# Designs tried in a protein design run: designed miniproteins, single chains, continued (4). Part 2

Each design is a single chain, and the fold is of that chain. pLDDT is the mean over its residues in the fold that is shown.

## One batch from the design tools (miniprotein)

Design m12036
Fold by ESMFold2-Fast:
Structure m12036 (fold): chain A 74 residues (1-74)
Amino acid sequence: SDEELRALARELEFSDDVIDWILAQHRRGESLEAILQRYIDEYESALKDSPSAPRTPSVEKTEEKIRKMRQLLG
């Protein structure tokens, strides 16, 4: 349901504007899996651009979000 998708997106720490956009795309026939895969690709690209950076709490949070999204994709 829309409420379940909204709760899931909040757990992934998306902003309200992003959550509303995700729901609009899903209502238009785009799969939640396709939306999540685009965010995974963006986060992974950002991590690759800083390969020599020391592990920070920000990097660990990003990696955790990627793990959660990948679990949802199966």
Scores: mean pLDDT 68

Design m12037
Fold by ESMFold2-Fast:
Structure m12037 (fold): chain A 73 residues (1-73)
Amino acid sequence: MSPEELVDELEKRLEELKRNNDSAEKIEEAMEQLRREAREHAATIEDVQEQIRLLFRLLALEGEFFLLIRKKR
């Protein structure tokens, strides 16, 4: 599986959280789940460039989750 496909799936989850107007708690749980999935997937990638690219994009997504939590204030 490409890093792009994983990130696209995670972006869909973020959009669902926004659309459903989910609580900050649910968004935080989704972020923690994303971090766990990221670590598991990164460990299976043999190509260092793809692994690095995945990690940077996942960090960006984590930032969007943090911003969304702050807006739920």
Scores: mean pLDDT 71

Design m12038
Fold by ESMFold2-Fast:
Structure m12038 (fold): chain A 95 residues (1-95)
Amino acid sequence: MEAFKELYKKFEEAVKNMKKGEEGKVENDTASGSFKALSEDEIVYKFSLSRDGASGSAEGTLKKKGDEVEVEGKGTATTADGVTTELVEKGTEKV
């Protein structure tokens, strides 16, 4: 879980400063993410995770408005024991 949090923080930091047409990726031994700026205020992302039999994916859109980011996304995560959890993100965060 900690490795996932570290990767997610890197992802958040990267998207805060993106400009139109910029692309990026973040990855470690457990997870990878890619993102692309459609404009200075709109970014699309895809994220995937696989470790010790657990797997997951998420995708969505981030919209920057001043010092805030509006997030809308969805995904799924499945544990090594086969338990699947849906991930839904919709809200506004300070950056």
Scores: mean pLDDT 68

Design m12039
Fold by ESMFold2-Fast:
Structure m12039 (fold): chain A 89 residues (1-89)
Amino acid sequence: SDLKEMAEGAIGLAERGVAAETLEEAKRLAEALRLVLAGLYTFAEDEEVKEKLREAIELAERAVEAETLEEAKELLREVRELLEEVLEA
């Protein structure tokens, strides 16, 4: 389904962010991830999935504002975990 394909793509962006070597790279990936997550939210019909996506969006927004690479990576790991839960639902 489109939702699962987009969620897999979002997980890929989060994994790339966790692997980022610079804060600038991590923030660019976090912004791309935030936009994809917003799209996922509009396609989601299940309320539990929507709640997890809302949390993931908030974490991605915090990653865009992160002051250190370590902070950005930790937030992006949490987004990845939430998206993995979305795929299991």
Scores: mean pLDDT 87

Design m12040
Fold by ESMFold2-Fast:
Structure m12040 (fold): chain A 73 residues (1-73)
Amino acid sequence: DLLKEAQELAKKYNISPLLAAYALGNAESLGVDKDKAAKILKEQYDKLLGVGSPLERISRASSLAYVELKKEL
C-alpha cells in the first residue's frame, strides 16, 4: 500500500504526496527510516525555493536528500 504510506507521510510532514513518494524511494534504496528520509527531503526541497520548474526542484531535492542520508550510514 505504497500510495497510502505516501499520503500518510505527506500529511505528517506537510509535503506533497509526490515528495513523500520520493522520500519513501530514498528510504527503501538506502535502508533508512522513512520519517528521517521525509524530513531530509523536505529540508532540501525548501532550500531550493525559486529553482527551476516544480519537477526539476523535486528531482534535485531528492538527489541532495539521498546524498545527505548516505553521509549518516
Scores: mean pLDDT 82

Design m12041
Fold by ESMFold2-Fast:
Structure m12041 (fold): chain A 94 residues (1-94)
Amino acid sequence: SKEEALSYVETVLQAALDLIDTSDDVADLTETLKLLFREAADWLSKQFPEAREEIEALRDKAIAKLDANPNPSKEELKALAEEWAKEVKEVIEK
């Protein structure tokens, strides 16, 4: 359902924010965030096959931003996670 998917996105966002706050290794943090975004996109795409292309594009956009910045601040990582969650929720709410 849309409610379950929106709840899932909020759970993924909270997990990402908690990882950012508790992690001391930026490289490990970046790789863990990439896995989190990939797993989230896979689950959401299975729930909404009609939105798969948009969901995968948002995943790829987030990963590309992480790949482009080799030394991100925690504030930049939080902003990226929040932007991803906002855009994915907008796709689901259609």
Scores: mean pLDDT 87

Design m12042
Fold by ESMFold2-Fast:
Order: structure tokens, then sequence, then C-alpha cells
Structure m12042 (fold): chain A 91 residues (1-91)
């Protein structure tokens, strides 16, 4: 459906923005972990495992909350929440 196509597009856009923000995180361990969690979410989403994708995004939110820079943390959380809303719209 057009609604499912829109949700898939929004997920991919939100995930790309989250990756761009994650790459600005100065802490190499946090950055690496965020990017790995985002890659896992995308892989599960592309496989149609929306429950798995949501779990990976929740893990990414936990990691994002450890980012010391308040602005980067806020931007990451916003983009991750947009990705979650998109996946939830798909089931």
Amino acid sequence: SSQQEEARRRFREALQRARETANKVPDEELKSKLLEELDRAERLFDAGDYLGARRALHQALLTANKVPDEKLKEELIEELQRALESVEALG
C-alpha cells in the first residue's frame, strides 16, 4: 500500500540521519556501537523482521542516551524515535 511505501521511506530517511549524527559522536566506542546497532536495525528491517528492527532501535536509543553531548544526544533520540514510529506503522 502507499502507506507502507511511505513508512519504509521514512524509516530509511530517519536511519540515514541517525547515521550522520552518530558519525559526529567523538567517542569512538559509542560511535562504533551506534553504527553497528543502526546497521542491525536496517538489516532486520530489509528482511521484514519489524520486531527485530524495533528491538535494535531500542538498543540504539539506550546507547544514544550515553552520548555526553546534549545536542547530539537529542538529535540521535529524535531520529531513532522517527525510525521506531515508521517500523510500528508497518506492524
Scores: mean pLDDT 89

Design m12043
Fold by ESMFold2-Fast:
Structure m12043 (fold): chain A 57 residues (1-57)
Amino acid sequence: DEDVERALAAARAAAERGDAAGVLSANHELVKLGKGERPPPGTASAEEGLAAVEAMA
């Protein structure tokens, strides 16, 4: 699914920059596609956010 691949790529790029907000934005896109869940409690770091996004994709 191209939309999922784009969201995952955006999440990875944001995590490489340390941009936790960018990772959360990508998670929101996956939720809209029916592939993701609301960010888990404690997802404050870009690394934790990326791990959650990758698990959903």
Scores: mean pLDDT 66

Design m12044
Fold by ESMFold2-Fast:
Structure m12044 (fold): chain A 92 residues (1-92)
Amino acid sequence: HMAEEERRQRLRDEALDFAESWILGLLKADPEASEEDIKVVREAFERLHAGAPLDEVIEELRKRLGDDFAKLFENVYEAALRILEGVEERRR
C-alpha cells in the first residue's frame, strides 16, 4: 500500500536525523575527534538522505574512520529506526 511505503520512508528519514544528532553529539564530546571526522560523518548522512545504499556508506566510513566507528554508526542507525517504529506504533 502507498500510505505504508510513505510511512516507512518518513521513519527512515527521521531515523537518519536522530542518528545524525546522536553521532555528532558523541563526536563533539570526544576530545580526540577532529573537524575532518565531523565532516566525514555529515557527508555520510547527506549521502544516505540522497538515497545512497547503507552498505556503501558503512564501507566508506570503515575506510575513513575505522571498523569500530562504522559499527557504531550502523548500530546507532538501527537503534534509532527501532525506537521511532515503536513510537509510531504507540501513536495508533
Scores: mean pLDDT 77

Design m12045
Fold by ESMFold2-Fast:
Structure m12045 (fold): chain A 87 residues (1-87)
Amino acid sequence: MPSEAELRELVARLGEALRAGDEATALEVLQKYMEMYLEAAREDPELARRGARLLEGVLLDAQSAGVPQAVLDRLAALFGEAARRAE
């Protein structure tokens, strides 16, 4: 069962990859995050809700740091698809 700490660690790594301009690593980390998010959504919807807020915060921080909007939109679309499957 994924923990909030594990989700927080993954979103921190995602933010680091985005700020470094490493889109390949960002996509890999997001994929791991989505797997944990979907598992959390099945077992603990409250944890999934907190995870979604953590991801939103990291994407907003990345936007403020000047990460290209096209990259952020792509990641948001991938997560949005995963979130729709959880509902």
Scores: mean pLDDT 79

Design m12046
Fold by ESMFold2-Fast:
Structure m12046 (fold): chain A 87 residues (1-87)
Amino acid sequence: SMKKKLEEIREKAEKVVKKALEEAKKAGETISKEDEEALKEGIEKAIEAMVKVFELYENLPNMPEATEEERKEIERAKALLEELLKK
């Protein structure tokens, strides 16, 4: 189901982001508490955006009103996110 696919995408996105943050901290990057909170909010917003892109892609056949530019943007965003989530 679409709901299950979106849930799996969300989980993968969270794991990728968590790993990237751990690697950044190990690389000696110092993050203030204020920047850490802003980063957490940004991460949640980014995960929601990723899930939304995949949702739009899955529903693209049911959106004949979508312009060629909008369709290409959704397809490109989905492809880039898939590449990111494989890491």
Scores: mean pLDDT 71

Design m12047
Fold by ESMFold2-Fast:
Structure m12047 (fold): chain A 65 residues (1-65)
Amino acid sequence: MEEIEEKKKKAEGLRRLGEAYQAQADRLEATGRPSDQALADQYRALAQQAYDKAKELEEEVKKAL
């Protein structure tokens, strides 16, 4: 079913996006600069949003099968 396969690929993409945002946050935090800490917090929030959406799509795929 094409729709399920698309949701799986989208969930995988969102997990990878979340990992990229987390890596950016870690790198910014490592600088020790207060302004970079604020940006790190924003990237951590974006990572969490990506992970939450990926989990939602994975749950939909699981229920559809």
Scores: mean pLDDT 83

Design m12048
Fold by ESMFold2-Fast:
Structure m12048 (fold): chain A 71 residues (1-71)
Amino acid sequence: LERRIKSLEKGAKELEEEANDILKDAERYAAESTPEEGLRYMEEADRKAKLLREKAEGLKKGAELTKKRLE
């Protein structure tokens, strides 16, 4: 059970880190772009980050439910 929890938490953390990296890259690109292009790129990055965070949240909920059953 603990190994399963750790696996789910690790997967969630990796997805969250990927989402953060996408947003950081988008901020840097937007700073160097025209306002219109920067805004569009930020919106696209936000959509990708949201998808990754939703997947991460699913994994975290799976881990949390497993922990609750151990109480």
Scores: mean pLDDT 79

Design m12049
Fold by ESMFold2-Fast:
Structure m12049 (fold): chain A 101 residues (1-101)
Amino acid sequence: SEVEELRKKIIEKVEELIEGILKGDSEKVLESTKELFELLNDLVDDPEKQRELIKIIGEILDLTRKLAAGDLSVIPELEEKKKEFEKKLEEVVKENLEKKR
C-alpha cells in the first residue's frame, strides 16, 4: 500500500532527524526535516491533523536536543512522545484509507 509505505517512511525520517540531532549533523537534520514535511504533505490532506503531527514532532525535537546536551532523564519522555507520534500517525492513516475507499 502506498499509504502504508508513506507511514513507514515518515517514521524512518523522524528517527533520522533524531539521529542527526544526537550526532550534531546539521546537514542531516535539515535534509530529514525537508523530506519529513514533504511526506507529511503527501499523506495528510487535513491541515489541522498535519498541525497536530508537527506539534508532536516539535516536542520530540525539544526532548532530543536536551538528550544531546547530556540530559539522560528525558529518555522515558522521548520514548513516550515517539509512541504518541506513531499512534497519531496510525489514526491519520486509518482515516485516510477509509476516505480513499
Scores: mean pLDDT 82

Design m12050
Fold by ESMFold2-Fast:
Structure m12050 (fold): chain A 100 residues (1-100)
Amino acid sequence: MELEKKVLEILEKYGITDPAVREEILSLLKDYKEGKISLGGFLNRVKRILDEAGVDEKTRLKILIEISKAVYEILKPDPVERKSIEAFIEKNKELLEKYK
């Protein structure tokens, strides 16, 4: 599936190669796509998984921004979810600027 492939490419780009971490993130993506968790719930759980896996904050923020963009572009969510994604991206970009 296009979104799953893109998420795996993002994780690979940032050196996230642990199969357990990758599969846990894909499982959460499936739960989001099936309506079992909100978009905010998905993104917050991905953030926690990356933190527990020892991914540094700057890299974690970059991964979350890229995944949020992929969800926005591929799934084309409704206007409410779209605004939530945009707000999440902007907040994470602001945090990333502090780590120049």
Scores: mean pLDDT 80

Design m12051
Fold by ESMFold2-Fast:
Structure m12051 (fold): chain A 71 residues (1-71)
Amino acid sequence: RIEALVEAVERVRALPLSPEQRRAAGGALYLVAKGASVEEALAYVREQAEFSPEQEAAVREILEELARRLA
């Protein structure tokens, strides 16, 4: 759903992320919206930018919620 994706994007924007990290997280949201697993989307995030464990956990929660809402 576009609404679920828009809400997830706004949640990512609220996180204390660099522009590079925000772009990586945005790409991950798009992958989940297209049917990728949360683990595949997180692998993409790790490939695109460096994240702290806390930042990755926050992004994971948003990806998991988006995946649940799209299921």
Scores: mean pLDDT 82

Design m12052
Fold by ESMFold2-Fast:
Structure m12052 (fold): chain A 103 residues (1-103)
Amino acid sequence: MAAAREAAEKAKAFLEKAAKEKKPFTLTVSGAVGADVTVTGEAEGEKEEWVIPGGTYGSGTLSGNGANITGVYVGETADGVVAVAFEVSDPTGNSGLALLQSG
């Protein structure tokens, strides 16, 4: 669905802003099967929320400092699985956020 892709692009923009400003951030995805999935971004006391109506799944929390983000990526499969991933300067590897949506 376009809504899942749009939420992922907004989450990407949120993470890119955190990386540019080198500020602490938290990104939370919550939702149950058959309910709306909510993506919440929080940085510097500012909170933004993006809703995916009728999303099939979303769960997870990503937090850190934007200074450690070296890249941010959005991917989508043919089946409508949308993910946001980021890389950190720590050699422990990548962190990611996935939104699962089915028709």
Scores: mean pLDDT 65

Design m12053
Fold by ESMFold2-Fast:
Structure m12053 (fold): chain A 70 residues (1-70)
Amino acid sequence: LVSLLSALGKALVAAAEANGGVITPEQAIAIIDEFPLPEEVKEKLKALILERGDLDIDQIQDILTEVVTS
């Protein structure tokens, strides 16, 4: 799980950098759905993303930390 979350974090950060430092919820959700994460973890990530809206790199890191620590 931690290795998959690390890879996901790198993908989300790369997508944000490609889009001027910000990623939309739609883009973030599409990337999450490509990863073989448990459904419960995907639902939690999607809920956090939809609550926050557009994500910069710091917000991406915060969301991943919240999922790991919850």
Scores: mean pLDDT 79

Design m12054
Fold by ESMFold2-Fast:
Structure m12054 (fold): chain A 89 residues (1-89)
Amino acid sequence: SMAEEKAEELLEEAEKAYEAGDYRSAAEKLLEAAKLEPERRALLLYAAGVLYFKAGDYKSAKELFQEVLKLRPDSEVAKKLLEEAEKKL
């Protein structure tokens, strides 16, 4: 679909930002892709949270891991990263 094509374009832009060390821009592109791909939303929000964590933005990382847990309450990895982000605040 056109939405899938746009999401893949955003993922490519996110990868380029990541390779440039711009973790915030990479995370923002993943969040835009998550809006277009409901089936992959939890995964893309999780990836964006990891990138905000790498950027030192622990508040944004925490909020994203909380959203992941609303979608996937049994995600042990998201629970651990949420706790880690909270320890940094």
Scores: mean pLDDT 89

Design m12055
Fold by ESMFold2-Fast:
Structure m12055 (fold): chain A 77 residues (1-77)
Amino acid sequence: KKKEIEKKIKELEKKAADYNSQADTIRAQMGATFRELALTGSDEELNAAMRALQARYDAAVTKAENYNKEASKLKEK
């Protein structure tokens, strides 16, 4: 019973790590877009791209947090 819980915790933590990796990739893309915006002053397409990247980043971070919370709940048992 305990070993099954440990396996589930590891699977949840791996899913959280995968989403954190996605967030890191998006954060790098946001950094590149931010530098382009700083050079151009303002660009409608770049502003829209930044908003889309921010939404994707927030979604990935939320998914990672949810998986980590589920893993933490299992660790308390």
Scores: mean pLDDT 80

Design m12056
Fold by ESMFold2-Fast:
Structure m12056 (fold): chain A 98 residues (1-98)
Amino acid sequence: MKEKAEKLAKEAQTRMGNLIAEIDALTRELMASPDVDAGTARVNAAIDRARAEIDRLLKELQKVDPELGKKVGEQLTQAFDEAYGKATAAVLSAKGRA
């Protein structure tokens, strides 16, 4: 039973890392590009996908292990909030240049 929860938690952490890396890559492209509107739309779409994936993974983990689900949920939410903050700052900076 514990092994299934730990495997699901590791999958959730790996998936979150990949989603944050995608947001970071799109944020760098936005900062390097004069096409602020298209860049902003891509960053926002990646953020929306990340939110949906976090919600799905946390619900699955909470069904298997509510305590581990809460702990991992707090970690994933914090990591996402950090990425979201960086992306939002980059969008505001890019709009200031346009």
Scores: mean pLDDT 79

Design m12057
Fold by ESMFold2-Fast:
Structure m12057 (fold): chain A 63 residues (1-63)
Amino acid sequence: KSELEEKAQTGSAVERLAAYDELLKLVKNQEEVNELQYKVNNIGLATGSVNNLKEKLAAAKAK
């Protein structure tokens, strides 16, 4: 988790997206889902990869 969180903050936009996708697989509760959603929204990219990750987060949030 910590290594992925560091990569999500220090990597390129593509590397950060990959790190957030991996972190989403490791979330255990709604609080962690909400934190990832906030961080993904702040990337400032309007790409298919960001939209796909947002859809995954919305699905996790709905549970």
Scores: mean pLDDT 68

Design m12058
Fold by ESMFold2-Fast:
Structure m12058 (fold): chain A 74 residues (1-74)
Amino acid sequence: MLPTLDEFIERAPGLSREERIEAGALLGHYLRLLTDGRLSVDQLLAAVEEAARAGGVELSPEEREEIRRRLLAL
């Protein structure tokens, strides 16, 4: 998995241990879709940003760019 996204999920406020495990599994599913060309990097990044905002966390421009860079490296 992407270390930056895993760390973000680990530090997200309000997520239980079980919710973090589920988020990791969901991330794995989206990474498979990205690898298969069925999802774009921008679509995955937008989904991550929306999930973060729903969880009460806003990504900084630096965090967003780091996540994007790691997704492009796949």
Scores: mean pLDDT 66

Design m12059
Fold by ESMFold2-Fast:
Structure m12059 (fold): chain A 86 residues (1-86)
Amino acid sequence: NEKLETAKQNLVQALLNNDDDAAIKALKEIGKIVQEEGDEDLLIELSSLKTIEKAKEFFKSFNVPPEKQESLAQRFLTLLTTYLSS
């Protein structure tokens, strides 16, 4: 799904730019795509990203430099927790 891959790339780019508003917008877009498509595999994938290790693997798959993967994973999990608590 090219639309989903674009939304994931937008999330990674927003996190690299320290743009929390853009990162939340990208997370909402991903959530909307998941809801509209009914993609069970994607829901399983997103659930697995709730650990630092799995989030780092996700960012590695988007060519994030190794030295930035842990900090982006930490920020992603913080934003995800904030988004889900809303």
Scores: mean pLDDT 74

Design m12060
Fold by ESMFold2-Fast:
Structure m12060 (fold): chain A 111 residues (1-111)
Amino acid sequence: MPVVRVIGPDPAALGSTDPAEVERLEAEMRERVEKIKELADKLGLPYFEIEVRGTREQIDAAVRELLEKAFELARKAGPDAEVIMVYGASAGRVIGAAALRTPELEEVARS
């Protein structure tokens, strides 16, 4: 069965409304997504990225779409495929990516 490995976020961070904490989390997640994109492109691997600003319901829908795309990537790659998925969510934004798992992509996703 295809496996999706979710890396982050800290559940306590998901409800933060502190502007400084929100800005830090958004910047960190944008950097992680960009590194995943660059490495996936270098390795010739498919990936999906998302950034949505909106209500909690729109953010929840975007996370669901990211998860659905992660499973789609895994399904297309084969029955033993693993996908990494990262996302950070604030009170009004989600930023995330999904890509086929390699050790190098997992390291970047955790950084």
Scores: mean pLDDT 74

Design m12061
Fold by ESMFold2-Fast:
Structure m12061 (fold): chain A 87 residues (1-87)
Amino acid sequence: MSLTERAFERFKEEFERLIKERPDLFPVYAGETVPERELKFYRLTARGFAYYYLVPEEDIDEFVERMVKYWIELNKKLVKERPELAK
């Protein structure tokens, strides 16, 4: 397992905790797409975590895009399973 794969697994666990504890920072949107402004914030956050978890420089952009895709899919799942959380 690569360092990037380990970083991604650790980040998923941390991110799921953050959504539960801080829905004010990571709100669930009723639409099919997360607003672009939120995606920009998420990309910056994911890039910060990539550096924190020592993801190799050449893998950072891939890591960030994987995190963005994960958030989009998680948002779709949460809208379907927990509609009361959608804005």
Scores: mean pLDDT 70

Design m12062
Fold by ESMFold2-Fast:
Structure m12062 (fold): chain A 86 residues (1-86)
Amino acid sequence: SLQATLEALGDEAVARGESLQAALDRLLEEVFGAEPEPSAAANYARAALLTARRLGLDLEEIARELEGEPGAAAQAVLALLREELA
């Protein structure tokens, strides 16, 4: 699943001495660059949010970074982040 992939990226980042936030940023960049179908974008957004919450990442900062990003994946993540931050 996408969430399993996201967690694997997190584990790899820890092994490599990277931050978990950097691993999440890499996943989001790959998803947005691919411009997935709307249903896939929603699944990516859900996996990213669940992982960010588990890792205690700053959701407001992630939302600010997504404010300028075009594409269905970015807008789906942003919409879910706004819902969580409300």
Scores: mean pLDDT 59

Design m12063
Fold by ESMFold2-Fast:
Structure m12063 (fold): chain A 74 residues (1-74)
Amino acid sequence: PLSKEEFEAEVEISLVLAQAAIVKRHGATPEDLPLLERWLARARAVIERARALGLDTSPAEEAAATLEAAIAAI
């Protein structure tokens, strides 16, 4: 069973993965840039939180890489 903090981190990881998956499938426009930058910041924050909690950081790192690539393609 997860602690409350671990559960909250896993929820955040799932949210950033969902956003990365949407952007990867559908692409992004210049108008999306502020939204993508906010999601990238959230992905980076949850990587550090997951690391501190001893959780697998790989999904959040994959999400961050996907969001970075999408921003670079704009």
Scores: mean pLDDT 89

Design m12064
Fold by ESMFold2-Fast:
Structure m12064 (fold): chain A 64 residues (1-64)
Amino acid sequence: MEEPTEDEKKIISAIQNGEFEEGKVYSQRELAEKFGVSQSTVSRALKKAEELGLVERTKRGYVR
């Protein structure tokens, strides 16, 4: 798997540091606006975070 970019690392670190409300579903759009990055960057970061067990993918988005 490719090394995460600095923007992807920021999102993963925010999840690890508890900046995401537990049980709240976050859309890719909401996270892109929050972090000032593209939705593609958020998608890649969330996929990596899911593989690390930090978030769960749901029908509506991602939840911690």
Scores: mean pLDDT 75

Design m12065
Fold by ESMFold2-Fast:
Parts: structure tokens; sequence; C-alpha cells
Structure m12065 (fold): chain A 89 residues (1-89)
């Protein structure tokens, strides 16, 4: 459901809101690596991933895996939120 996707994005945003830009990027990259295997990639997300890989854009790669995980299952969304919390502390 789009509403659950939006809520998950808001929860992640709240966890990151007080971090500086460098730390936000670091947390995003590490979270993306941790959820890579859980990401459900649509054709559009796969194209975005391929482009980010060609450009060596680590933040872009991580963002695609995070979005794919948010679009997967509730269990995978809970795992993502837990890992972001652990990385933020």
Amino acid sequence: MAALVFKTEQEIGELLKDLDLEKKEEVTIEAGKLVEKYAKLSPDLQKALDKAKEEGDELGIASVYIEGTINSTEENREFLIKKVKELVE
C-alpha cells in the first residue's frame, strides 16, 4: 500500500532529521548494503540501479535498494527501520 510506503519513509526521515549531511549519507549507504538482498526491484528501479552502478554513485545504489525494500514486505520494512535505528543509535 502506498500509505505504508509513505509512513516508512517518514519514520526513516525522523530517524535521520537531526544528523548532518555526511552522517545521513553514511547511514543511507550502510542501510542500503544491509537490505540489498531484500529489495524488490521494479523495471524502473532496476534501470536506476544500473545507471547508479555505471556512475559509481554509492548513495544512488543504496537509495534504490532502500526504495526496493520499502516496496517489498512489511517484515522487510521493519528490518530496514531496525537497521537505520542501529546505525543512528
Scores: mean pLDDT 80

Design m12066
Fold by ESMFold2-Fast:
Structure m12066 (fold): chain A 97 residues (1-97)
Amino acid sequence: SLSEEEFDREVYAALLQIAVAIGRKSVVRALEAGDVETALKNAQETADIVRRLAEKAGIADAVEPHLQAMVDAAKRGDIDGLEAAVDGLLATLNEWA
């Protein structure tokens, strides 16, 4: 049986992974359409959501470099850089969970 702390960690891990997956899809779609302005907006909104959840989970410092890399990749129109930032973020979440 899971402790209450282990249950909360699993719930936050799932919510963070879902938020990242939705955010990735919205940013990639905008970049594929050549809409860097919308991609940047979507990346920033995703970073804000993930940052708030990560703060509640106590892992804000671990995710921040990946959120910054995601926003920077969106600014450059860099799909490969965005995918790399998302992969790093998901790896961090999987290691924490």
Scores: mean pLDDT 87

Design m12067
Fold by ESMFold2-Fast:
Structure m12067 (fold): chain A 73 residues (1-73)
Amino acid sequence: SVDQYVQQARDATQSTAQYDPTMYPQSQQLYDDAVSAANNGDSDTAQQYSQRTVNLGRGSVSGSRQRRRLQDR
């Protein structure tokens, strides 16, 4: 359900805040977008933003952060 996707995004955002605070603002933005989409009845959009939030949390310090470092450097 949409609530389940939003809950996953919320949990991912909290994890990001604890393990990589530098990514917290971006994670919070994605979470806010997921909540807004859910409130508007856009389940597909809410799911997409929730997945992006979860992926950011999982990869921010290892996968995605290393990728960004290569691009910035």
Scores: mean pLDDT 72

Design m12068
Fold by ESMFold2-Fast:
Structure m12068 (fold): chain A 116 residues (1-116)
Amino acid sequence: EEEKKKKRLEFLKEIAEYLGIPFNPNASDAELAIMYIAYRFLKTLEELGVPKEILEELKKIIQDYLTGNISFEEFKKRVEEIKKKLPENLQKALDTVLDAIEKARAGVTLDELAEM
């Protein structure tokens, strides 16, 4: 069981470093789910060749939300503004990510999200 805790901490640290946010070893399962959704989303956009300027803007908005600098409502508004700059297929991907984060905030687990 200690080995599972070590793997969870390593994973949390990797995600926090990638997202550029402070490492919190006491992050809840909901907080980990939200961070993981944001991490996977940014990596996917980078792999799909989204312009660096748009990626940096999205990353900053995600950082501001995850550090508590902005509310979830403000986060949604800023993401909707960036969405208008993206192709239609990526706009749908942003909608899916916003829905996934909202569900994670409501207590839906990563395991349940993976079955969707």
Scores: mean pLDDT 77

Design m12069
Fold by ESMFold2-Fast:
Structure m12069 (fold): chain A 81 residues (1-81)
Amino acid sequence: IEKVKTEVKNLIIEALKEALDVPEEVFKKIRELLGKAAKALDEGNFKEAAKLLEEAAKLAEPYSPEAAKKLKEAKKLVESI
């Protein structure tokens, strides 16, 4: 479980690096969702974390398909717990 949490957090960081070209207002929303997802992971609320990761991926997809892909991979890892 701890290893999966670390991998998810690393994918979140990589997604944020890929999302540099996302409009600032959209990027702020993605950051807020990812902050909530990280908190949900720390609290053991994996279903909420997966949902928040999916919402962030959907917001990122029109602007950065690579960021969205990494967030979808993070969601799959959370769902495997």
Scores: mean pLDDT 81

